# Ledger of designs, part 25: designed miniproteins, single chains

Each design is a single chain, and the fold is of that chain. pLDDT is the mean over its residues in the fold that is shown.

## One batch from the design tools (miniprotein)

Design m841
Fold by ESMFold2-Fast:
Structure m841 (fold): chain A 75 residues (1-75)
Amino acid sequence: VTERIEVELEAGETFTLTVDVPVGARVEVRMKDEETGKWLPPVVTKVATTPTVELTVEAPEGWSRLFLEVVVTSP
């Protein structure tokens, strides 16, 4: 399952998202580079040990928006 989200925030702020997934699922969060338009390698990767996983992403300096892609791979 893949979900894309856009978040507005100030530089240096963190955004926390909560994902409901099966235990053992791999959750990856990618960020889009606005200058190149390309998706960066996963900035956060977690394997779910509980049915709910929290992922925290920090805004790069000078960015007021984040384009995030959440990829869930079932066990």
Scores: mean pLDDT 73

Design m842
Fold by ESMFold2-Fast:
Structure m842 (fold): chain A 57 residues (1-57)
Amino acid sequence: MIVSTATTTADQLDEDVFSELVRRALEKGGLSEEDIVEAVADVDGDTLTVTVTAREP
């Protein structure tokens, strides 16, 4: 399993923001969308973090 995170600052978590963060986390980790096992969003004030857990290729 590979874990990758992406973080941004936003006043709300929308589907578009979540999808963008997932895409950024995948790009950062060199992962594909098909390898995603889990994607979790965490909100801390105005900071949004998405953690993607993926299968190793």
Scores: mean pLDDT 77

Design m843
Fold by ESMFold2-Fast:
Structure m843 (fold): chain A 80 residues (1-80)
Amino acid sequence: SHDRAVELFGRGAELEKQGKEAEKQGDLKKASDLYLQASELLREAAREAGRDPGLAPLAQSLLETADQLEQKAKQLQQQA
């Protein structure tokens, strides 16, 4: 549903914010974990958005952001 997608997106965005803060503090392991959690929530938000045909562009955008966060998390894991 739209409401569920918005809820999941908000939670994912908050975890991404926490990940950026952990990265600024030099805690690369914590930042990686937070980015992976944010990525998973955005993938779930994309699945909920994808249930509504009118939200297909939003679902695609959420998947692209999730992929970027997952890639960043993996890069940070290799550096830590």
Scores: mean pLDDT 86

Design m844
Fold by ESMFold2-Fast:
Structure m844 (fold): chain A 69 residues (1-69)
Amino acid sequence: TPLEKLIEQLEKDIEYLQKEADELYEKAKKLKDSDPVEAEKLELLGNLFKISVAASELIIERLKKKLES
């Protein structure tokens, strides 16, 4: 159904955002001692991506409940 395809696309987007957040955290970790200001900026950006993942997961849960009704 169209709703199932939307859920699949959102799950794909979550995978992408999680990967991007993890890469940002790894870069931040490498910079922590040499450039702590840049490291903090990358951590904050990673946190924003994680918040986006959480919001998207909530949307998916609501859409899945709609399919069950």
Scores: mean pLDDT 85

Design m845
Fold by ESMFold2-Fast:
Structure m845 (fold): chain A 82 residues (1-82)
Amino acid sequence: SAAAQMAQAEATLEQNLERVKRAREQLKEIDEEKGRIAEAMYRVVENLKAFAKRGSPETALRLAEESQRIAEAAEKLKKAAE
């Protein structure tokens, strides 16, 4: 259903926001510049989550997919700083 698709997209966006938040918290302690980049990534995912609420379920799923790519990039940035 459309409601189930929207719920799945919102859950994925929330999960990816949390992943970027964890990367941001660790990076701020060890690399100030990478920490600032992770902060920008966090704000992008917050905006994707907000926009998903106003779109179709199909749009929300695409934004959730983009948030996953951003979360993966943030985690790679964290790993590179270790």
Scores: mean pLDDT 88

Design m846
Fold by ESMFold2-Fast:
Structure m846 (fold): chain A 100 residues (1-100)
Amino acid sequence: SKEENVKKAIEYARKALEFLKQALELEDNPHLREAIRYALEGIRYVKLGDLEKALENFEKALKHAERALEQATSPEVQRLLKEAIENLKKAIEYLKKALE
């Protein structure tokens, strides 16, 4: 259902945020900071019922997380960012299903 897809999108977005925040504690990166900012905005728009703006923000968060991964030199930061990217992709998939 639309409600279940929205709940799953928030769940995965929150998991992604946790991994992004852990990565930021180990390696400060402007793309990491932007990924966190856009993921938070995405969650805010889901709560407001604006799923299209939520999707736009999660897609921006994903692009910044991918850019942070390209620049990551620590294996631990690379692992955390891969986990964040996987969870952001799942949040986007469920949000797209909610918009169908």
Scores: mean pLDDT 92

Design m847
Fold by ESMFold2-Fast:
Parts: C-alpha cells; structure tokens; sequence
Structure m847 (fold): chain A 100 residues (1-100)
C-alpha cells in the first residue's frame, strides 16, 4: 500500500540520518533520531499486522535500532560498528523492496 511504502521510506531516511549522526560523533542527535525511528517502526508494525514478511522486517529494524541505542549509551565502539553494519544491510534490503 502507499501508506506502507511512505512509512518504509521514512524509516530508511531516519536510519540513514542516525548512521550519519554516529559517523559525525553527534551521539545526542543519533539517540534522538533513533527514538523517532523506533516510533516510525512501531507505526509500520501496526499497519502490517496481516503481513508476516513485513512484520519480521520491521521487527529486525526495531532490534537494530535498540542495539545501536544500547551500544551508544554503553560507549561500546565495537557494538556500534556492528549495529551500523546491520543497519546498512537493512537499508539496502528495504531500498530493493521499494524498487519492486
């Protein structure tokens, strides 16, 4: 649906903004962006209750966002790197889905 596609585009945008904030060392902005990202993912989960594939994808995005937030709060540089790699992989997959 158009609503789901628009929400997926917003999730991708927020994930990219969070990655950029982390790369710039702006952890305050990163944490704020992650909170907004998690709100959009929760909206996506509500809209996709009857779509198991999108539910799994949204839950995966939620977990990556939570892992990144935890890594930043714990100042765990290796955990941040791993979460950023997972976020990039999800962005690539989501962008591919939107082109189909």
Amino acid sequence: SEEVKKLMEEVIKLMKEAIDAVRNGDYEKALKTIDELMKKIDELLELTKDNPRLQVLAESARQVAEDLKTAIENKDEQAVILALMRAKSLIDYLEKLLKE
Scores: mean pLDDT 88

Design m848
Fold by ESMFold2-Fast:
Structure m848 (fold): chain A 73 residues (1-73)
Amino acid sequence: MRPPIDVEAAFNAFDFDGDGRLPAHLVAPILEEAGVTLSEADRAALAARLVDGRISLADFRAFMRELGVPVRE
């Protein structure tokens, strides 16, 4: 996928609990669909941002900024 990641749309699609957080195993597929391949170090950095195995919208935006991935508002 070539367009910027719409983080809110991704969260709405995969946040089945409605808590505004995504489990780690859904984050990597979303990034891979956007053409972002996570290294082992990137996956470790993602894991360090998790709270209860989940990442918040704000932490996901910060993580993508560190990866240099374009994000939609």
Scores: mean pLDDT 69

Design m849
Fold by ESMFold2-Fast:
Structure m849 (fold): chain A 63 residues (1-63)
Amino acid sequence: SSGLAKSLGMSTGTVNSMTPQQIKQLIQQDIDIGVQMIKAAVNKDYDTMKQLQKQMQQLQNIK
């Protein structure tokens, strides 16, 4: 869906060309980073937040 593509930072066409297993893997990685970002924000750990932002950018650049 368009919502899924937007949440992953990918085009709808790119997401539609992926297998369900590839989409599931990307979603899980995105969720894991999101959870870590929330924990870092609660602890005011800005260094960890910056590192996690870089990790998110890497996920968005996956084919």
Scores: mean pLDDT 69

Design m850
Fold by ESMFold2-Fast:
Structure m850 (fold): chain A 80 residues (1-80)
Amino acid sequence: SLMELVREALERMRELARRHGDEESAEMVEKTLEEIKNFSAEEALERFLQTYAEVAGRASPELQAELSEVLDELLRRVDA
């Protein structure tokens, strides 16, 4: 389902941020994960994209590269 795909993408982003020592980005993703618990799948996807833009915009180049892969995977699965 779309909700499961969005949740998995956010969980992966949080894991990657933590692996890179970017606790602020990890906290931003965690906040989004809590917010979407009461969202529709479509609202969750919109919130994911907003969170992705904020995190990617401030992340290290190394973290940005891995986050880009998460976004690409999510969009590929949504379009399937």
Scores: mean pLDDT 88

Design m851
Fold by ESMFold2-Fast:
Order: structure tokens, then C-alpha cells, then sequence
Structure m851 (fold): chain A 74 residues (1-74)
């Protein structure tokens, strides 16, 4: 329980500083609960940045696959 409070405090600080979104805060809290580990501010920022890059790549792949489906259904 103390570890959850520490993780929430770090995430709330990052949210107030505009470094993460409310959605990212919720996802990171779930990740903390699943892993049982407290992440530092630096670790959380690394995770967020990596996740944002992976999402950008995923969105580009999804857009390409959507266009390929549209061409196939002609």
C-alpha cells in the first residue's frame, strides 16, 4: 500500500508538470500494480516516451493496413 502511494505521488507530480497525460497516469498505475514495482520519475518518463514512439509506429502500420484493405475490396 505504501508503494502505491509513492507511485501515485510521482505520477501526480509528472501530471502537474505537464510531462504525462491523465490516460498515461492511469496506464502507468496499472503497470505498477501488475509488476509490483515502484518506478522512479526518470523510469516513468522513459516508459512514456517509448510508448509514445511505439504508438506512432503502430498508427502508421494500421493506416497502411487500412489502405491495403480498401484497395483489396475494390
Amino acid sequence: MKDLEQQKEILEKLLKEGKITEEEKEILLKFHEESGRVFSEEQLLTIVYTARKLREIGDEIDERLRKEREERER
Scores: mean pLDDT 77

Design m852
Fold by ESMFold2-Fast:
Structure m852 (fold): chain A 95 residues (1-95)
Amino acid sequence: SLEEILELLREAERLISQGDLDGAIEKLREAARLARSLGTPEGEEIAELLETAARLIEQAKKLKDSNPRLSSRLLGQALRIVQSVIDHLEELIKK
């Protein structure tokens, strides 16, 4: 359900704020699988966005010591994607 996806994304944001990037990646991938399971074009688009966000976080983690500026920018891009999906889901659920 959209509500389950939203809960996983809120968990991902919390894990990012705690510095648990691996935990955040896991929650984003779980959310992407649920979005894809909806069997809709919108669910597929959400899944692709969340998979992209997870990859950006992985790259940010890998580059943290060698290129901290790029790492920070990639993490910012990932957070922007996650926040955009959260906002979209909140509007869809809101009555």
Scores: mean pLDDT 87

Design m853
Fold by ESMFold2-Fast:
Structure m853 (fold): chain A 86 residues (1-86)
Amino acid sequence: MDPLDLLFLERALRGETVSRSGKSPEIVRKALRFIKENPDATEEDIKEALKDIVETDDKGMSLDAVIRAYKEDREAVLALYDRAEA
């Protein structure tokens, strides 16, 4: 896993604006919530679920970071989300 993708997710979950659009916290939280609620969701399902908000982001960079991290280490990404909700 790219350590920068995990760091990006961590910062976004803390409410830090890490993308130029300022949408990274909202996009990361919505994407991880969707994945948690829909464990059988494909990459395409995730992209469709966040389509409207991703349109306002920097070329979809926040969603791309979530998908990359999730594909490399699903357990680490879900553990990060669970920790942020605690």
Scores: mean pLDDT 72

Design m854
Fold by ESMFold2-Fast:
Structure m854 (fold): chain A 79 residues (1-79)
Amino acid sequence: MKEELEEIKRQAVDHLTALADQLEAQGMTDAAAQIREAGVHLGKAFDALIQGNVEEAQKHLQKALEAFQKAVELVKAAA
């Protein structure tokens, strides 16, 4: 179970990093930065879940969603 959560974390963070790299390559540097921030908080949320700290996981998940929302707003503004 712990190994499964660590693998899911790795895949999720890798996908967000790839997305941020693509946004940066397209000149959307601010949006890429927000996606990278979302990845950091998502990683911390998984770490908290692995440790059994549901409250900290919820806090980091909320911060990840806020960063992702800012990225979406920046992408829309650039269109």
Scores: mean pLDDT 85

Design m855
Fold by ESMFold2-Fast:
Structure m855 (fold): chain A 88 residues (1-88)
Amino acid sequence: MKEEEEKKKKIKEALEEAKEKIKKAETDEEKAKIMKELHKRLMEITGNKDDEETNRIKAEIALELGLEAGLITEEEAKELKEKAEKEL
């Protein structure tokens, strides 16, 4: 339980930090770098687990940040979310 709570806390902190950085980022290159750093941190926090719950969380975070960064459209984010829900 303690390890799972620590992982959830780290995921939440990493997501919030990435969102704040994306809002301050002025270029698409900076936004892409922030997203890559977040993905790397999520892999480290989750121990590269390939379970459904971890993959769902990673997908949700990627969609949310992609939308905030303007790298994907709101329509694309909706389609990807619906596809992920059908697969899970």
Scores: mean pLDDT 68

Design m856
Fold by ESMFold2-Fast:
Structure m856 (fold): chain A 79 residues (1-79)
Amino acid sequence: SAAEEEAKKLEEELSKKIRDNTEEAQALADRLRAVEKEGAENPSDAEARISQARQELADKVDAGVDELTALSKALREAK
């Protein structure tokens, strides 16, 4: 049925978003670790760079949670 096809599409989108958000969050976490390591060698702007990297990771996690929550709700309502 149309409802089952829509639910399947939303499940596939949810799975893709979980993967993509996890990969992006991991990349930002890796960047944060690299910036922290570089900060030990160049402290002049280290705090600003570390703060920026932490904020980007936090923002990505929050946005990912909101997006996954919205998709999960849409999937339930598609039935």
Scores: mean pLDDT 79

Design m857
Fold by ESMFold2-Fast:
Structure m857 (fold): chain A 100 residues (1-100)
Amino acid sequence: SMEEIEKIVEEAKKELLEAVDELVEGYESDPDAAIENFGRRVGEIMRRMIEEGVPEEKMLEVLSETGKYIQSKLPEEVAEKVEREMLREYLLALEERRRK
């Protein structure tokens, strides 16, 4: 249902913002591990949204809002790197769906 999809979308948004906060906290001590852990969480969240039937337009909305949050929390060059990793994980999740 649309109500159930909206609940999944809101939960995904919350989890992605939490993942960004964890990345920001971990970045100073280990940038590579922080980005890797963030990517792993993005992949898990994207795969769950796909499995639950969330439309692509809603997933792109979630990614757009997460990208804006990343840009608000990190310097431009770091934000671009993090956003590229987020997009990479999204595309991998879509390809996994195509193979099933």
Scores: mean pLDDT 87

Design m858
Fold by ESMFold2-Fast:
Structure m858 (fold): chain A 76 residues (1-76)
Amino acid sequence: SSKVELKREVKVEGNEVTVTVTVFVDGEEVGKVEVTVNYTEENGVTTVSKEDEEKAKKAAEESKEIVEKAVELAEK
């Protein structure tokens, strides 16, 4: 039977966070999503811009779509 696997990697450099999600079916890469967001820190408050928040939201939706397609492929 086919197996779906996700690999998540988070990299933090200064004020920049990069999240990479790779989706595999039986060890074969079927999709990859990468998003980089910048944050600011002032007076102990961490803020992400609306533009970067939308980028993160879009990347999450794309990851979900790839996983759904991978599950469908694995069930065939």
Scores: mean pLDDT 78

Design m859
Fold by ESMFold2-Fast:
Structure m859 (fold): chain A 98 residues (1-98)
Amino acid sequence: SSSEIKELILLQARVLVAGGGATFLEHRIKNQGGDPQQLLAEGQQIIRDAQQISQDANALYEKLQDTNPELAKEAQRIAQQSQKVLQQAQELIAQVQS
């Protein structure tokens, strides 16, 4: 349905924003460009966003796998990208806390 395509497009936008946030956070940490408490808060927000995107993308995958396998594959790809963003943000938080 058109609502499922719209949900997929919004999920793709959300994962791009989260990934960009993680990349920017990494740049700031490496260049000592921020307050550690603020960097931790930003990293924790990226973790929450990535977890929610992964959950939403997996739910969309389950909904589409029998009716539209091609869109289901795209949802699975977004879930995988979100997990990579999650891992990156967790590693960045560990660096700030050390």
Scores: mean pLDDT 89

Design m860
Fold by ESMFold2-Fast:
Structure m860 (fold): chain A 74 residues (1-74)
Amino acid sequence: SVEERTLAFIERLEELIERAKRTRSRADVEEILALIAAFGAEVDLRALSPEVRARALAVLSEASELMQAIIDEE
């Protein structure tokens, strides 16, 4: 289901976030951006249950904040 795919996306994004927190590398930022872009092309967040949508938005927010922090270090 779309919801199961979204949960798999969240798990993968959480893994990339933890790696990027450690490495602070632009390559990891680019991997996060590519994953988010691929997810956004396939999934409409409005079609998700409120709980899954809230979790997806929270992880996307964390990813955005982390990417901005890494970019600001350059």
Scores: mean pLDDT 84

Design m861
Fold by ESMFold2-Fast:
Structure m861 (fold): chain A 61 residues (1-61)
Amino acid sequence: DELVAQGRYLEAAEQLVAELERDPTNARALAQLLELIGSHPEALGERLPAVLALLSRRMEA
């Protein structure tokens, strides 16, 4: 969350994605990533498709 406070939204998203890849059940990381996508979608730029793919994958039970 230090990265978000510094306006480094892309790096914050990458850190949250890494946390979700280590622990797909991490509800906090998922909630923070969804909030970041909703509030700053353009900040994710080229990474947005990869982030959406990860979220789609974790929703596959």
Scores: mean pLDDT 70

Design m862
Fold by ESMFold2-Fast:
Structure m862 (fold): chain A 92 residues (1-92)
Amino acid sequence: SLEERYKQAVEKIKSLPDGEELLKFAKEVANMSPEEFAKALKNARSRNKIVEILKALEEPLLATQVLFHVAMGDYESAYLLLKPELQNLVKY
């Protein structure tokens, strides 16, 4: 189920050495405005945290689309794709 997918993603993140920091960052991003998101993604450490979260979600098409838009500087499209996934993830 979709619910089981998010629960498994949370457990994968928790198993990482920086898992608590990644979950905290996911909650922060889920509550960001598009402008705050664009500012955050200018930082390489924040981009690396997004990559690790995307890996845990195990949706390669979503990951490819988000990372493509970030690489092109299209933070609005990256935000629109990623925010619903993070809002669902942080419920679990």
Scores: mean pLDDT 85

Design m863
Fold by ESMFold2-Fast:
Structure m863 (fold): chain A 73 residues (1-73)
Amino acid sequence: SGAALAEELGLARMHGANMDGSRGPDLRGASGAELRAMFEDPSALGALFSPEYLASLTDEDFDAIAAYLGTLP
């Protein structure tokens, strides 16, 4: 599920787990394709994850995450 994947990826850290709001307001409005591009970019979110881990994620995974992010405030 998108919610479970978002928790696994630590998106709470990117949104600010303590509601800091400093981590990435734009992530809540990102499309699945934009999220994938961010995670595949080693100068952005991709630097936070191993290439092997990122290779395990599918387009369906990113679409589900984007759908979940659309429900967040």
Scores: mean pLDDT 62

Design m864
Fold by ESMFold2-Fast:
Structure m864 (fold): chain A 65 residues (1-65)
Amino acid sequence: ATHTVQVTEHSGSAAKARILDTGRDALVIASASGKTSLVKETETGENYECSGTPAVGSVLTCTSV
């Protein structure tokens, strides 16, 4: 399934985010290229693969893996 994730704040090498369709908290880790991001839901440990670079306030489009 496709999910939308909003980046809420930057925290070192990771960013904090919220999954907009569930309201759950997540961590976002940018790839070295900055073109893709990995999102991990903090409650369940579920992983999502996203397009784009995490910037505070940005919305990423993510796919469940």
Scores: mean pLDDT 77

Design m865
Fold by ESMFold2-Fast:
Structure m865 (fold): chain A 97 residues (1-97)
Amino acid sequence: DFRSLPLDPTEKEILKKLGLDSEEGFRKVLENTSTDLPTPSNSYFLALLVVKQLEKDGLKFTKEERLRIASLIVKAEEKYGLPAASAVVHAIYHYLG
């Protein structure tokens, strides 16, 4: 099960670059992530679908947390590509799951 696997060294390195390499750092970055939608993009809508999958997998979020998580995934992808978005999703399962 992907959700129970430890974060691998590559994911940890990416998360460190994003300031997400600890549960405390992760929560702090998430709390400081804007809930305001930038100009609508395919990446943002796909990130919202990822949030919906996280909720189907048993995680529970407020409306504001869904927007912050989607924005964080998009920001990671824009800065370091799809591997960073994937690492953020894996960290969400570990820190918020």
Scores: mean pLDDT 77

Design m866
Fold by ESMFold2-Fast:
Structure m866 (fold): chain A 84 residues (1-84)
Amino acid sequence: SEEAKEAAEKANEELEKKGLGRLLELEADLEKGTVRREEEGIDLDGVRHRVRTETDASGMQTVRTERVTPAGETTRTETTEPFG
């Protein structure tokens, strides 16, 4: 419903404004020069998404995204591109 979309948008905006953003997990491997980050949020359609980002020592960023619909359908994607 529209009310559910507005609630999800407002919740995500409030989290971002307060510096809580999304659920953020950060791990840095100093020996390998890699940084990993995991974020979780809710889309306007009530779809929950999780994004895992890994940046290697060469500046290449791999983004893995998982989306779960309110009906429980899961979609996963992976992309790799220069960080910037």
Scores: mean pLDDT 64

Design m867
Fold by ESMFold2-Fast:
Structure m867 (fold): chain A 61 residues (1-61)
Amino acid sequence: MDAQFEADVRLAAEAIARVREALAAGDRETAEKIRQETLDALRNPAVRAWTEREFAALFAS
């Protein structure tokens, strides 16, 4: 995989962890902000689609 794919995967993983932490703290507004900013920053469509599904699962909890 190329450097951009690796960078997007790392960004997505870090953002998912931050969203999970914010939701656990009851800070849904911060979690929503991180979600939007992350999806806007991701360049690889496959990583973005995977990240959207991961966020949807977290917010459904």
Scores: mean pLDDT 83

Design m868
Fold by ESMFold2-Fast:
Structure m868 (fold): chain A 87 residues (1-87)
Amino acid sequence: MKVAEGRELIERGQELIELTQAVLNIGSSNVGPLPREEAERLKPFADRLIAEMKAKAKSEEEALAIAQKPLEEGQALIARGEALLAS
């Protein structure tokens, strides 16, 4: 049972990192428009993150710092999952 729980935490952490990186790539204009299915899946997360950056960030540097929070949370989830698998 701990193995399944550990894997679920790792998968959730990886998805959070992937979603955050996708939002940052869109903002940089380095990639074309996303496929519709992927854009719809990303939209609730992207809207929340962009709204927070727009409300709180006064500079590009501050906006990047806000985006680092989900990346750190994703990494923490992966570490917790790996610890469960190692037990």
Scores: mean pLDDT 73

Design m869
Fold by ESMFold2-Fast:
Parts: sequence; C-alpha cells; structure tokens
Structure m869 (fold): chain A 69 residues (1-69)
Amino acid sequence: SEARREAARRLLRDFGDYLIELVKKGLITKEEAIQRLRDMVDLAVQEGYLTPEEAERLREELIKRIEEA
C-alpha cells in the first residue's frame, strides 16, 4: 500500500529528526544515532513497508542529516 509506504517514510524522517535532537543535546553520539537509524530502516524493510532501494535512498538522506548536526 502506498499509504503504508508513505507513513513509514514519514515515521523514519521524524525518527531521524529526533536522533538529530539527541545528538545536538549531547545525549548520544552521531555514530550511535546512525546505527539506531540503520536498525529502524532495516526493520521497515523486514516489515515490508519499504523496498530495499527506497531504504538505501532514505538511509543516505537521513545519515547525511545526522552527520550535518
């Protein structure tokens, strides 16, 4: 379902924003934030909410945003 895939992308972007906030506050490292993001993206693929190709693009987008934090 396109609605499920869009919801998954939105959730992962919101999760990325949350991780960036934690990094900026010094509560976690960028490395830990990137690992948590990777784990959540992998879970979305396993649950069938994202294709591997969509997951790779979203992962690259959100990792870049965390590194820029």
Scores: mean pLDDT 87

Design m870
Fold by ESMFold2-Fast:
Structure m870 (fold): chain A 80 residues (1-80)
Amino acid sequence: SELEETTKEISEELDKLFDEIDEVVDLTEMPEESRLKLAEIYYEGLEKINEALENNDLEKAKKINEEMIEKLKKEVEKIK
C-alpha cells in the first residue's frame, strides 16, 4: 500500500540521515544537552509524522519528515 511504502521511505531517509550524522559527529560522545535537543526534534517530528500517516495524509507526512531532517542537520552543524 502507499501508506506502507511511504512509512518505509520515511524510515529509510531517517536511517540515512543518522548514518550521515554519525560520519561527522560521534553521537555517543555528544554533550547531553545537544543529544537531548536532537532527541526532542526527532520525537516531536515523529509524533507529527505518525498523526499524518494515521490520517492517511502521505504528502503532509513527507513534508514534516523533510522539515525534521532539515532541523536535525542545522542542530548538528551548531555542534561541529
Scores: mean pLDDT 78

Design m871
Fold by ESMFold2-Fast:
Structure m871 (fold): chain A 86 residues (1-86)
Amino acid sequence: VLEELQKELKRLYEEMAEKAAKGDLEGFERLAEEIKKAVLEAAKKLGVLTPELEKTVEDEREQLIKMAREDPEKTAEILREAAKLL
């Protein structure tokens, strides 16, 4: 479960970085939603899904979208670096 999540997050972060670099905010928001769903599904399978975790994941999604709108180039750079650590 965790290895599959790690691989999926790496792919999604790389794709989100590309969307941010191209100014494709709709594509970025779509991928941010996919990351949220992947994390919540993994948490559910591991038996650790709580309302607090659901809120944290949603808050992270909103923060990523805000960052991409305010500084898409820096957001793309951060996401590429994050993907390298996965």
Scores: mean pLDDT 82

Design m872
Fold by ESMFold2-Fast:
Structure m872 (fold): chain A 61 residues (1-61)
Amino acid sequence: EKVIIEIEAKEQATKDALLAVEEDVKALSAKEQKKALEEAYKKIKEESKEQVIEKFEVKVE
């Protein structure tokens, strides 16, 4: 199955962290990718002191 992930981040550090997660999860199944990304995104958001615009959508085909 193919997973399409769209993530929008305002802070540069958040963008870099999300890109690293995307590389790591590409080798996982679609269900595992969604779980890993949700956990990573939540952690990054908690660590950031800036406001992050969140738009996170996972489509599985």
Scores: mean pLDDT 58

Design m873
Fold by ESMFold2-Fast:
Structure m873 (fold): chain A 80 residues (1-80)
Amino acid sequence: SKAVREAALERLREGVKALKERPDWKSILQGMVDQARKNAKVLGDLALKVADKLDEMAKLSKEEAGEKLLEMAKELLEAA
């Protein structure tokens, strides 16, 4: 339902805010990239696309990475 998706999106916003407050945020993103690439053998092209996006985000400033993470999370929730 729309209410469930809105609640999930708000929870994701809180998660991104918490990530931005961590000094190790790049290391966390790199861990997510590594996990997505490992899952690519099972999940195929979608996991590779997610890994590429996360790797690109790890090269950005903390603020820009946070904005892109929220945008990607919103797109994934709308697609589900």
Scores: mean pLDDT 68

Design m874
Fold by ESMFold2-Fast:
Structure m874 (fold): chain A 55 residues (1-55)
Amino acid sequence: GNDLLELAKEILKGKVPEEELDKVATEIVNSLLSTESFSSGEELKAALEKKAEKY
């Protein structure tokens, strides 16, 4: 994991079951990295936060 995975897990904490937390966080991070152009860490972090809020 890295800062993005840790951030995703923190945002999802309480929104998804703890046993699914790592799996869902990893899926979101991978989805963003594969689907959306990586321009900067700040953009990726903002997109991740927005995706995680949908849960």
Scores: mean pLDDT 72

Design m875
Fold by ESMFold2-Fast:
Structure m875 (fold): chain A 68 residues (1-68)
Amino acid sequence: SAGLERAEARGLKHQPIVKEVNKLIDEVEEKGLSDEEIKEKVKEFGKKFNLSDQAINNLYDSIKRYLK
């Protein structure tokens, strides 16, 4: 599947990361962030949670799809 969607984040329900992913999506939507700002936010999120480059890219794609 392409990216991690908000609904799919429930698969990680036993990890604190699920709450933080939802918070990140809410911040992106509420602030009306640009593509570049979203990319920077996702990159910093990935550093915080030690995500792979693939997971970071999937999260970015998922957020972009959610905002359409």
Scores: mean pLDDT 69

Design m876
Fold by ESMFold2-Fast:
Structure m876 (fold): chain A 79 residues (1-79)
Amino acid sequence: SPSSLKIRAEMQIGMGLLHAVVKGDKETAKKFQEALNSDLQQQEQILQEIYEEKKESDPSLAKVAQDAIELIRQAIQAR
């Protein structure tokens, strides 16, 4: 369901936030926090920005963002 996909996406975003906080990456942590407080379309945009910025420097964090994007896209399509 769209609600289940949103919850799963928010869990992934929360994991990304924790990862960024532990690493002391305040800017990325702020972006993940903004994503948690945004609608689905804004969440996708913010996570795409994180993915592009972190794809080369932090592939594990980029993967978390990518997984969240996939769940959000599915939730948008299921509307």
Scores: mean pLDDT 85

